# Ledger of designs, part 34: designed miniproteins, single chains

Each design is a single chain, and the fold is of that chain. pLDDT is the mean over its residues in the fold that is shown.

## One batch from the design tools (miniprotein)

Design m1167
Fold by ESMFold2-Fast:
Structure m1167 (fold): chain A 87 residues (1-87)
Amino acid sequence: KVDIDKLNEEIEEVLNNTKDIEELAKKIEEILKKYLKDEPVLRYGLLARLYASLAREGKDVEKARELALKYAKKAELPQEEVDELLK
């Protein structure tokens, strides 16, 4: 079973201690693989939300939006949720 509280704790630690966007994304992907190894749909959904958040912060917007859409499709997110992420 996935420990969501532990997952969130490790993500927050990386967010607080990593200033480089590419390094941040790499570390979060490693954390997601560690906790969600057998949960690819959930992992893709979290990656989609991460890249959408980076796009909203103005960090490599075009690439971040493309990655958010790619992972949202892999996670089979509802169209209404995809539209909300890419606002």
Scores: mean pLDDT 74

Design m1168
Fold by ESMFold2-Fast:
Structure m1168 (fold): chain A 75 residues (1-75)
Amino acid sequence: KEKEEIEKKIKEIKEKAAERMKTLSDDLRLEVSAAVNIVAYLLKKGESVEKALEKAKEYVSEEATEIVKELVEEV
């Protein structure tokens, strides 16, 4: 049951990210896409949103991480 809820949340995050990326620069769009994929992967593994965002921060800019945090908070 929880696994299906996480999959649904990941889908909503990805859909919101796709809409947000239409307004971003090419570089920031690539970073947001990478951060969303990292967060999605870690959420599927049972990690918390907080830990997933901390991990994404290691690989992308703070600006990209903040955008993904906003998107996650909206779902």
Scores: mean pLDDT 81

Design m1169
Fold by ESMFold2-Fast:
Structure m1169 (fold): chain A 60 residues (1-60)
Amino acid sequence: SAFDDAAAQYVIDHLQAAGAIDGSVSAATLDSGTAGARFVRYALREAALDPSRWPAIAWP
């Protein structure tokens, strides 16, 4: 993956805080077919384009 475990956790924490995903989503379960896991994979793709912009990404 183009991002490390810290990047994945950063995205997961932000999406969980916003209520966009539940507590069942973790870095270890990102391959699941759940809507939450798919949302995290989408957000990680956006974040991977420029990690310096993560704080400026519009989180839900």
Scores: mean pLDDT 58

Design m1170
Fold by ESMFold2-Fast:
Structure m1170 (fold): chain A 73 residues (1-73)
Amino acid sequence: KEPVFSDEEVELLRRAYEEGTPELQELLKEGIRALFEGDYDKALEKFEKLIEKGEGDVKKAAELLKKKAEELK
């Protein structure tokens, strides 16, 4: 039920957070919180915004998180 991440995936998430603006960092935190709370619809909404606004590792991490949320529904 809870999302499981590999060491490589965790490193991608760390890089995405460090590269993000405060707005993107907040979207990432809110999305991950919703994902762990089982609110997959809210998580998907936040991750979709990250994909729209983010670049590089932020976008890659958001796409990974969106896939995890879709699998857990």
Scores: mean pLDDT 82

Design m1171
Fold by ESMFold2-Fast:
Structure m1171 (fold): chain A 72 residues (1-72)
Amino acid sequence: VTTETGVVDGQKVEITVESTDTSVTLTLKNLGDKPVTVQAVGRDKASGNIVQTPPTTLKPGETATFTFPAVL
């Protein structure tokens, strides 16, 4: 599990990437005080293939979770 903090439009956003041999899960959390729209990119550990979330608008303190199957 890897957690990174970025800044989007002056707001802190936490991105957690959890990769298994069968799936990649991306969790986005807005740590700021304003709504932000973010896209996150994860990578499948087994194949190295890249997965990307849709543009997601997060209210302050809101969390969004996306799970992608591993690509063959």
Scores: mean pLDDT 73

Design m1172
Fold by ESMFold2-Fast:
Structure m1172 (fold): chain A 108 residues (1-108)
Amino acid sequence: TDLKLSQAVRILTELQRKLLEERKRAIENGESGEAVIQRAAAIFDSVAKKAREQGLDEIAALVERGKVLFEDEYRRAIARGESVEAALQRALEHVVGRLLLEINAKYG
């Protein structure tokens, strides 16, 4: 039971690390809008694919749902007039928090 929790946490940690690096890059380059969403989506897709290759299909599905939630939260934050930096931080924290809750509910 603990093995699946450890694997899930490892995958979520890698997702968070990659999203934080992308947030830093986007801010440093003044990127916004569709380009940021496309790069974040590619990170989610890459992490989900890796989870699926490891036989962690439920975790891959959670990451795929996290992508939709991230895009939606980011677009809502921008629509409210938040900066790209604030919108990315909000979307990232919201998705990571939600995925941690779901992982803990299933494997914790």
Scores: mean pLDDT 82

Design m1173
Fold by ESMFold2-Fast:
Structure m1173 (fold): chain A 86 residues (1-86)
Amino acid sequence: EKEKLKEELEKMLKEGSISQEAKDLLLAYLDGAEKKELKEMYEKVSGSKSKDTEEDYEYVEEILGEILENIKELIEEKEKKEKEEK
């Protein structure tokens, strides 16, 4: 699962759909990096500045979770199309 996500992230980076920083952030999240590290990386990716670390913690986790689920769905749709077209 993690390998498939990493491959899709690499493809998205090559296509210009995400930045290198975004890819690194999502990989760190998959590796179970600490909350403060994820928030710092997220600020670099989004270009935003958070006010309260505690309030932003769940927001960052929610956003990262949604992004990963969207990527998983894209992988599944890609595999489904390949199976249906063969």
Scores: mean pLDDT 68

Design m1174
Fold by ESMFold2-Fast:
Formats: C-alpha cells, sequence, structure tokens
Structure m1174 (fold): chain A 64 residues (1-64)
C-alpha cells in the first residue's frame, strides 16, 4: 500500500515532505514517464530504505 511505502521512505531518512511529494507524483503523474519513474522509486523503497539524496534525485529526474 502507499502507506507502507511512505513508512519505508521515512525509515530510510527521507523527510515527510519529500515522501509525500513522491507519493503525489505516483498518484497524479502528469505523463507516463513520471508514472514509470515514481513506480520504480516505490518498488526500490519496498526492497530497501532510500536516502534523502536518492529520493531528491528521483523526484528531480521524474520532473525533468
Amino acid sequence: SLEEVKKRLLEGGVSEELANAILELYENPENERQKLLAEIVLHQAKEKPLSEEQARAALAAARA
């Protein structure tokens, strides 16, 4: 679930603000590229914690 993913992001040290931004990108992507990148980030978060830097880079890449 999205709540479980958010919990894993927070456990990795990602800020709540950044975690919410990533989840928002997954729920309301502007295009297919953003949706795919958000899905990749969420899948990674399920396997292991993401760092703040990794989360920021992923969000920036999705919005580029």
Scores: mean pLDDT 73

Design m1175
Fold by ESMFold2-Fast:
Structure m1175 (fold): chain A 62 residues (1-62)
Amino acid sequence: SALEKELVIKEATIGVLEAAIGFLEDLYKKTGNPQFAEDAKRLRKELEELRKEKARLQAELS
């Protein structure tokens, strides 16, 4: 269904963002460069919004 396709896309996007955040946080720990911390913070906000959207889609599929 269209909702199942949308869920798969959101799950994939969430996975990519989680990986990117982890990479940036690791770079911040190694370099001390505050730009990596700021970039990770912005992606965490986007991730939080996507997780809320995913929860709504899962509720509709239940």
Scores: mean pLDDT 87

Design m1176
Fold by ESMFold2-Fast:
Structure m1176 (fold): chain A 89 residues (1-89)
Amino acid sequence: DALAAFRERLERERAEVLAFYEKHRSELEKLGKEVAEEVMDLYRRGLDLAVQGQYNAAVDAARSAEYLAQAEAVMRELHELLEKALKEK
């Protein structure tokens, strides 16, 4: 069921975003609202691009690959930003 699979993925994405925020909330808040919002925006964008990549896999393989490559790039940028933010030296 495509609708059930989409709903599970959406709920998983929401749970991951919330868990990520709660786990890192104090550290993100130390950097200020602007940086915290940027980190959360990158996380959401990376997840959205991955979902679009999967959606296009059966329809347009080239577009799917493009979305997945963009998702990987965004998530790597997020990981680097978060690591820098958490280490605060």
Scores: mean pLDDT 72

Design m1177
Fold by ESMFold2-Fast:
Structure m1177 (fold): chain A 64 residues (1-64)
Amino acid sequence: LKEENKAKGEELKKAAEEAKAKDPSKKEFYDRVALTGEYIAKSETKEAAANAASGLVNLSLAEA
C-alpha cells in the first residue's frame, strides 16, 4: 500500500510539472497539485491517500 501510494504520488508530481511547463501562469495551482502528490506518496493507508486526493479534486474543480 505504501508502494502504491508512492507510485501514485510520483505520477501526480510528474503530471503537475508537465502542466506547469505548458501553462506557467498557473504555477501556484500546479505547485499545490505537486504538494498533494507528496502527501499521497507519504500516506501509509488508503484512507489518508483518499483524503489527500479528495482535496486535489476540489482544488481542480475550483480552477476549472
Scores: mean pLDDT 70

Design m1178
Fold by ESMFold2-Fast:
Structure m1178 (fold): chain A 67 residues (1-67)
Amino acid sequence: SALDAALAKIRAYTGPFPARVVADIEGYPPADLGVFPDRAAAEAALRALAASNPDAKITDVRVTPAA
């Protein structure tokens, strides 16, 4: 699924925390999910976005150092 592919990008991130997570959604501007202290918090935020917006198609996720 698109969500599983996006979660895999968060899991593949090897950079430092805290990190900023931005989700690209088909037909919408990029959704800035915020800055998270660890990988588990970032994954939880992405899952919450998908659960609250079941029709939203997440096409990509970018994870960058916040510092």
Scores: mean pLDDT 83

Design m1179
Fold by ESMFold2-Fast:
Formats: sequence, C-alpha cells, structure tokens
Structure m1179 (fold): chain A 95 residues (1-95)
Amino acid sequence: SKEEEIIEKIVEYHQKVVKALREGNLDEARKILEELLKYLEQHLSPEAVERIKKVLDDILQTMEDALAGKIPLEVALVRITADFVEIIEIVRREG
C-alpha cells in the first residue's frame, strides 16, 4: 500500500539519522531530516505534515543536545527512536 511505502521510507531515514548522530555529523542529519520532510509533504495531508514538523524539530534538538554533551548518546538514540515511532503513528492515523 501507499502507507506501507511511506513507512518503509521513514524507517530508512531513521537509520540514516542514527548513522549521522553516531558519526557526530549534525549537518548531514539536518540534510536527511529536510529530505524526509520534502518527501512527506508530497504524500501526506498538510495537518499531518505540521504535526511531523514538530517531531522533526524535537529530533534535531535531541541530536544537538547529544553532540553538545548535554545528554548521553544512548538516551538520544532512545528518544529519536520514540520520535520516529510517533511519525509512523501520525502517518497511520492522519496520512
């Protein structure tokens, strides 16, 4: 289904974000999140996109905090995973 294709794409982007975070590459992480947002804007309702933008902002803030040493890397990884699960739930409910 179209929904499952979108979810598969979100899972791919989650893996890319985790890799960028482990490599300490915040600029790459920003690019990955911007690419995901552009993809989702082509496939989801404006209401779903606005909710997802807030979650993407939280992912970016979590990455910035981890790379600044404000939170442990493993805590950041757990939070980012939870945020990607929330994005998937938004797609299932509102996409």
Scores: mean pLDDT 90

Design m1180
Fold by ESMFold2-Fast:
Structure m1180 (fold): chain A 89 residues (1-89)
Amino acid sequence: MEEVEELKEKLREALLSMDFDTALQYAIELLKKGVPLEEVKRLIEEVTDELVHWARALGSEAAAQRIRDIGEQMLKTLEEEYKRLKEKE
């Protein structure tokens, strides 16, 4: 369980650093370790919402929209990877 919590923290840190490629790798590893898709999606959404709020607070609606679009794309990719993992049962 410590390993799962460590991966969640690494995912959060990668998202906050806007290192979306690394964040996707950690999200996929969480799925492989049996963490529910909805839990991983929620973590990505929570951090993405924080980044969107930060961008808006700095007066950049364009940056906020870009972060939102990236977050949505990550969620779609994660759902596709989850389906692939289920098919390999």
Scores: mean pLDDT 81

Design m1181
Fold by ESMFold2-Fast:
Structure m1181 (fold): chain A 83 residues (1-83)
Amino acid sequence: SRAPLTEEQIKKAEELKPDLEKIKEILETSPSAKEATEKLYELAQDPHPELDDEEAEEVVAQAKAVIKAFEERLEEIEKLKKE
């Protein structure tokens, strides 16, 4: 069996939930991968590099994979909280 989640880990996940939803909105509503990456870098408060379309699509693909993994982790945390 996996080690139980700590209250600190659960609290961190809850605090990040609004940012996760904002990232998902950027990925869903942005008309292009380039615009999505620009908004993601702005959200992170990092200067965005000049990316070509292929590089922007790769960043979006990586962001979607990270979001999916994080959502699966949050769902696992919520399930454990209700147990």
Scores: mean pLDDT 70

Design m1182
Fold by ESMFold2-Fast:
Structure m1182 (fold): chain A 82 residues (1-82)
Amino acid sequence: SPQQDQLHSMGVQVSTQSSEYFSDSTQSQINEQIDEAYQMSDTDFDQAIDIMVGVFNDMTNSSNPVVQDNGTNQIDMANAIA
């Protein structure tokens, strides 16, 4: 569905950002949460979005201002499609 395609696109963006700005252990945790969101997208899309927003909230707590800004922008986009 278009909504699932959008969720997948968001997950790819987060995974790319995590590989550039986060430690390997944090990347593993983020990828696990992205996979959980994808797993839920077929049965509970709202829950899938909530999980993805949780990942973006973790990004906004980063000490890197570029990651903080990217996390905030992604939260705004996630709220727009929920």
Scores: mean pLDDT 70

Design m1183
Fold by ESMFold2-Fast:
Structure m1183 (fold): chain A 86 residues (1-86)
Amino acid sequence: MIDLSDVPKEKARELVLEEAAVGVLHMHLYVLEKVYEKTGDESAREQIERVREQLRKQGEQLLKIAKSVSEEIEKQVKKLLEEIEK
């Protein structure tokens, strides 16, 4: 979780909402990949590609907000995004 202790309230809210959006997309991707592994359903593959693109875009937006706050928050967000890619 991102450390919000020294982050202004307005930016803290933006970071929490974007982190939540990234988390929801990551969970959705995980479920779709499990469905595809079990069924081989091509519609699941198309959804995986779409969710991966959305996750990338949301991750970029989260990183952009983090950069506007501090180098420490940017570093924390980069670590979070690296963990999601594993």
Scores: mean pLDDT 80

Design m1184
Fold by ESMFold2-Fast:
Structure m1184 (fold): chain A 95 residues (1-95)
Amino acid sequence: SMSDELIALVEEMRDRALDLADEYRNSPSSVREEKATELAEEFEKRLIELGVPEDEAKDLGRTLKSLILLASQGGSGRTQLRLYFDGLIEAIREK
């Protein structure tokens, strides 16, 4: 189903985003922003391909980019990034 494909995409992006934030934690801000932007743009594109409205997909991508950048600085950012994806999975399952 479309919901199963959306959940699979969100689970893939959660793992990739957390790994990216961990890998580039000590990288220059320009590199972190480039990598976060690349993943966020891929997430937006793949959401649109699965039928998510373009405006919603763009908002989700922008949020993902911000949370990856926050997570790459440590502290509570990594937890917020994980909770973002967990919340998306739950929202998809409840529809």
Scores: mean pLDDT 87

Design m1185
Fold by ESMFold2-Fast:
Structure m1185 (fold): chain A 85 residues (1-85)
Amino acid sequence: MEELIKELRELKERIAAAPDSELGQVTRELVEVAVKLAQESKDLEKQIEITRLAGEIVQVARERTPDAKERIVELADKIIELAES
């Protein structure tokens, strides 16, 4: 779990710095790590909520709004908080 949380933190920073051309690739990597983190959770409620937040990240990225990066970072922070609780 700690290694996945660290990887998620690094990908979150990468989202904030990513050019628009790389946003899709970095978001895919972030979602893949979030799904792995959910699968390693022994708490079913946490697993469901992390999976739901990962799906919300995909939806935000797909919408291509000017605030997409900020919203993805905020959702990633919520996943990290859940994983550490």
Scores: mean pLDDT 83

Design m1186
Fold by ESMFold2-Fast:
Structure m1186 (fold): chain A 61 residues (1-61)
Amino acid sequence: SKEAVQAAADAARMGGNKKGYEAALSAETPEEARQKAFDAAVEEGNYGAAFTAILAARLAS
């Protein structure tokens, strides 16, 4: 849903992952949004934000 995608994007932004926020907003599903946020964090070398994205996904399951 758009609300769940927005929540995933907002979580990335709160973690300092600005590129992940932008990438997540282009996703069709919350799972895709979390994956895009993680990939963007790793590509930037922001491993703290990548770890936060993993924790957010685990808490949502």
Scores: mean pLDDT 74

Design m1187
Fold by ESMFold2-Fast:
Structure m1187 (fold): chain A 69 residues (1-69)
Amino acid sequence: LPEQEVTAPAPVDSVTIPLKYRPAAEIAAELAGRVPGVTFTADEEKNSVTITGPAAAAVAPVVRALDVP
């Protein structure tokens, strides 16, 4: 397998949160523009939201808290 060793000068974190109760598109739309510094991407096929940005790990619990019936 090809190994890639690249360290960006400004490292970006990304976290993928699987959802059980709400559609990923609704959560991504609800949070889009509400949290500066991160980008929300909805994956409807997997029903998951990918958070990209330096605060992604801190925002992950918020996404999980919105995943309620």
Scores: mean pLDDT 72

Design m1188
Fold by ESMFold2-Fast:
Structure m1188 (fold): chain A 94 residues (1-94)
Amino acid sequence: MKELEREIDKGVALLTLAVAATVARREGAEEMAEALRRLAEAVERLAEAGKVELALEGARRALDIVDRAIEEGDFEGGVEELEELIRELEEEYE
């Protein structure tokens, strides 16, 4: 990976999660917003480990989870899926 591309992808991943957390808070889904904050930490570590494509994909998957949870009103299910995604990403840099 080129250094500039890696920095851009890391920035896009983290910004995506920050926006998703803001939307979750707006919808009253505080637990989902907190899970997104922890997921952002995992994404940052994954990107710093050189797995920036996986970090970006993780952020995209989180966005899809949040969008579906809001659409269906299933915030508890959204939190569970985000927690599973966090565990999956953490295994990648352990």
Scores: mean pLDDT 83

Design m1189
Fold by ESMFold2-Fast:
Structure m1189 (fold): chain A 80 residues (1-80)
Amino acid sequence: SAKDEVIAELERFRQLVLEDPRVPQDLQDRLQREIDATIQAIRDNDWDALKRHLGEILGLLEELHRTHPETFRRIAQRLE
């Protein structure tokens, strides 16, 4: 299902963040928590939680892109 495909992509994203030692530990921990919360919100059909946690992921990705652009680019390329 589309829901299962989105969850699988988020789990892949979580693994890429976990495997990349150049992601700062604070950003890694925060991204892992927000990705897990996003997956749970999708499973629960909780739109308000989904919107909130996706917003947090976007903010963390913006921080990663600004502070570590090469690391951001590497993760983005591996998701395609």
Scores: mean pLDDT 86

Design m1190
Fold by ESMFold2-Fast:
Formats: sequence, C-alpha cells, structure tokens
Structure m1190 (fold): chain A 89 residues (1-89)
Amino acid sequence: IKFAKEVPKEEKTVYGYQEGDVVVFEIPEEDLTEATKKALESVGVKFEDAGNGKVKVTIPKELVEKIGEKTENGYVFNFGNYKVIVYEN
C-alpha cells in the first residue's frame, strides 16, 4: 500500500476594514463554494464580484462580533481557510 504525501494548504491571512455597520474584505472566487455562499447569505453576508477573480465579502459587524474574537486592535475571525484581521479605527 503506497501512501500519497499530502501537502496541507497554508493558512492564509486577509485584511478587512469596517464600513459603517459592516466589515468588508476580499477573497479569491475559487476559494468560495456555492454552498458556503448560500449558507452565509442566509445570515446576512453579502457577496459581490470585485473583479480579477476576487469576491468582495460584506459581513454585518454584529455577526463578526458573534463568530470572531475581539483583539486589542479590532477583530479576528476565521472564514473558510482564511484568517481575517480587521483593524479598529
């Protein structure tokens, strides 16, 4: 029996910003499944084409506060394979 060497995908970090009552960031379109998109849209997350194969993700701040961790400088939360860092003004 031959074992295939699996190379795990490294954790990716993206930076987001606050825009009023929402948090905004961008991820590659290929990293967003249609099932995940539909599930998150049901809880108020909005997805828009940002161009160049990227999707603009808009999350209500209240949802970020529920799923994320408050840091000294803002918020950090996990979104799929991404660690999203949002800096507080």
Scores: mean pLDDT 73

Design m1191
Fold by ESMFold2-Fast:
Structure m1191 (fold): chain A 77 residues (1-77)
Amino acid sequence: MSEVELEAETKVALAEIYVGIGNVLASQGRLDDAKEAYRKAAELYREAADILQPHNPEKSAEYRRLAEEVERKAEEL
């Protein structure tokens, strides 16, 4: 694993944590807090995608889709 791959994986792991936090907050009716958590997750997925774009464009595209899905969740709350 390269330093670039490790950085991207770390950002994805953090994004997954924020998605989990957002889901819990949404279930509690804390919609503004849930939106903020989802937006942080989307930002982290985009950062991981940007880092991976020149090295693994397929995985980069996957993380961009995940960012879009999570951002949509934030908008739907």
Scores: mean pLDDT 86

Design m1192
Fold by ESMFold2-Fast:
Structure m1192 (fold): chain A 80 residues (1-80)
Amino acid sequence: TQGQDIRDYTISSLQRMSDQQRDTNPVFSSLVDQIRNMIQSNSSISDINPIFDQARSVSTPGVQGVLDSIYSGIQRWHNI
């Protein structure tokens, strides 16, 4: 379905982000991996949001911007 392509792309983007940060910020990478798993299991935005807030709180400003962009995308297709 059309929504599956967007979800698969989002999962790949989160995986790439967690892999890029794994050595420098393992706590952030673990939280991003948790968000990815929650998306794969069709968890609600309300369940994902506290994990997103934790990931955001332990990231640098540059990484926060990228994470915010990805999460804005998730909120868009998850609400449709």
Scores: mean pLDDT 80

Design m1193
Fold by ESMFold2-Fast:
Structure m1193 (fold): chain A 89 residues (1-89)
Amino acid sequence: MAAEEAAREGLREAAKYEAEGEPEKAAEALREGLERGLELAEEAGDEAMVEELREQLINLDLVELRRQGASKEELREFREEALRRLEEE
């Protein structure tokens, strides 16, 4: 599927940057792939893929917040708010 292909491309690029010791570029590449995949999944009406890709983007945000020193409580609140927002869309 085009959405899965876009997400996998982002993951491959991220793995390359991780191997080179550039975690910030890895996170950016993964985000771009997931966002492109989400766009394609929404256009196709693939609700299951949209849900999966949005969850992966939330997890990426949580990883970034954790690296910035966010507490377990702050991470939980962010996840709950992000999931609530997905239900409104």
Scores: mean pLDDT 77

Design m1194
Fold by ESMFold2-Fast:
Order: sequence, then structure tokens, then C-alpha cells
Structure m1194 (fold): chain A 94 residues (1-94)
Amino acid sequence: MSPEEKEMVEELLKVAKEAIEKGESFDEIIKKVLEKGRELAEKYNLTPEQFKKALETAFLELYNDPNVKISDQEELKFAWELGKEVEEMKKKME
């Protein structure tokens, strides 16, 4: 993973953990993480593939955190929302 991708993962985890600590819904957490992900991808000029990899890495770290309770349905919802965002990014770059 590049230094830019690592920095993106750390920032995404910070946003997600702050939202979790505030007791925000999973829908709000996903929204904030995807919005921050887009901002960082534009800032670091990342490809859709790098964007997807960074978000999947951040989500995997949250999923494996024993203090974070993510259901199978929430995991599927994240995968769907991420897939939609990646496809929209690809269409804008073509």
C-alpha cells in the first residue's frame, strides 16, 4: 500500500471511530466514511481501484475490532454502497 493509501486508511478509520463514539447510525457512518474517502481520493489523485482498496482496508480493520459490532447485513450494505461509488468514479474518469 502506498503512503497516500495508508494516510487515507488512517483518516477513514479516524472518521469512522469518531462517528461510532458519538453513537451515530451505521448509515451515517457509511455516508461520512464515503464522503471523506471521495475528498481524500481527489486530494491525493487516487484511482478508483486505490480508493476501493483503501476503503476495504479501513472496513476490514473496523470489522475485526472487538469493540465494533458490525452485522453481516451491514457488511453487505457497505460492499454495495462502495461498489456503487467506485462505478460512479470510473464513469467520471472515462
Scores: mean pLDDT 79

Design m1195
Fold by ESMFold2-Fast:
Structure m1195 (fold): chain A 100 residues (1-100)
Amino acid sequence: MYREVAEGLLRALLGREPSEEEVERLARALEEASKAESLEEATRILAETLAELVGSSVLDIERLARRLAEAVLEGRLEELPEVALESTVEEGLERIKSVV
């Protein structure tokens, strides 16, 4: 269910236990994104909510939101925490390559 997915996703992105309010807000965004008519619409819904909840912890909110939206629209809800971790690792690797 969306709440369990939202909790796992927030734990992955924040590195802490999310509050009930944070979980509920993201769960609603995931449900609305799953009903979106396009990838662009789903990405906008998730980007807005993620910017409010994890904007301080994630550098590229739009990229993360798009990857999550693709998984949501494909019915791969159980994979969302893994998608978020992969996005974070890719961001970290890009940062390491830029360090001189």
Scores: mean pLDDT 75

Design m1196
Fold by ESMFold2-Fast:
Structure m1196 (fold): chain A 104 residues (1-104)
Amino acid sequence: MPRVIILAKDAAETLPGALATAQQVPGVEIIVVDINSTDDTLAVARSVPGVEVVEAESVSEGFRLAESLLRPGDVLLHATDRVSVEQLRAGLANRAGPTVLSSA
């Protein structure tokens, strides 16, 4: 199954929107990689059933963990990015490799 991997650092305000967008795509696994957040980011991620949470102690560990999880057809985004459902669907349709999405 394709995965949406969300990197999050102090993103409690924006993560709910990213999770809601990812949940609109059926048959996707959602993984949140939390980079040592000091706000309610972990509580937000854990409040959504079926979301897997991976904790990283540093930015470098967070990126390494995300890279180790990425497969062709997966999407990587940051919790602070404003990504549409259409952008997620396009990225998840890319079977040639993983897709990294960001807001303009």
Scores: mean pLDDT 78

Design m1197
Fold by ESMFold2-Fast:
Structure m1197 (fold): chain A 69 residues (1-69)
Amino acid sequence: SEHEQKDKVEKEVLNLLIRESPEVAALVRDIGAANPAPEVVALQRALREALAKSDGDARAVVEEILASL
């Protein structure tokens, strides 16, 4: 389904961020924390916005997130 495809793209994006940026990997681990740091909040916003513009290209989403941080 379309929803399952979006979930797969999000997981692929997070895995790519963890592999390619050690700094962002630390922020990804804190996603969902009760009182997230401003950098974690910025990452969550960038992820949401990039995924909303995405046609399913995980690499393009990763590049947009890294460019916005």
Scores: mean pLDDT 77

Design m1198
Fold by ESMFold2-Fast:
Structure m1198 (fold): chain A 85 residues (1-85)
Amino acid sequence: MLLVNVDLEFTLGLGYFNQGKYDLAELYFERTIKAIREEGETNPELALQRAEMYLRQVEKYMGDTPVGKKILEELRELIEEIKEK
């Protein structure tokens, strides 16, 4: 229920990735990361749990791809930044 828009952005990213539309996939994953970052300003605990969940999904489904590696690095940096709050 909470942050349903973040989940939708991530789902769209996965959909485009599965279609081989990597530029669009990256765009929606970047939107997901930005939305989690904004949530981290008010709810760092929830934002951290969500970032960890998406990190596991990206690693599982696309970790060995260039877009997957980029998004994994950005999610790891985001997780570290949220933990410093």
Scores: mean pLDDT 81

Design m1199
Fold by ESMFold2-Fast:
Structure m1199 (fold): chain A 102 residues (1-102)
Amino acid sequence: SVPLSELSPEEREQLIEEGRREEKRLEERIKQNLDKESAAMLRAGASEEDVQKRRDQLEKEREQRRKQNIENIMKKYGLSEEEVEELHLINLAVLSEARRSD
């Protein structure tokens, strides 16, 4: 309900902590989806080695995409990596609150 530039340090820290909790939930969902894909591959006759290689590839692609997004935002807005990470956490908190209000 207030612009980000008008948040108190205490309000900002609360949003960051909520964003960290939401990021953990998102990581758990990603893990569950990877586990489902792994189970489907095993049922289709893939080896455990093939499953692990696929999982590793998806994790590498996700990390590369994350790094590219951070670098792009840093360049576009003149922000530090820490500032981009903080804004990401605040954004996760705000979006999570919007979802819970439905």
Scores: mean pLDDT 81

Design m1200
Fold by ESMFold2-Fast:
Structure m1200 (fold): chain A 72 residues (1-72)
Amino acid sequence: SMELREKAAELLREALQERDREAIERLTREAYKLSKEAGDEVGAKGLEEALKQPDAAGLRAGVGMVLRHLEE
């Protein structure tokens, strides 16, 4: 669904503006759920891997990669 993909992208843009890791993770988990519902296996897997990153920089990098995927 284009609507679900757009909402996921919106949540990831919001996540990248957050400073707190907990807020980034919360928004990323919401986007992950929407990506699964949309059938975007590439996006969902990317967000799952982002959430496994041990530091905030790795999490942000993974989120940014999935956002780029959703923009194209």
Scores: mean pLDDT 86

Design m1201
Fold by ESMFold2-Fast:
Structure m1201 (fold): chain A 62 residues (1-62)
Amino acid sequence: VKKGDVLSWAEALGVAAEAGLTEEGRAAASRYLQDPRTPQVVRTKEVVIELRPDGTAVVVEK
């Protein structure tokens, strides 16, 4: 993936898992799954992904 890529949230969670989810990133992903209306930032070792209420995600850093 590249910075600025738009993914589905499911694809984004897969990418985040492969990129090495941090404890904070796992917590953020869990919060999003419980309440998708609240945007979450999932930080990994390689990328930062923003999960959006519309069911899409954006790679904001790589």
Scores: mean pLDDT 76

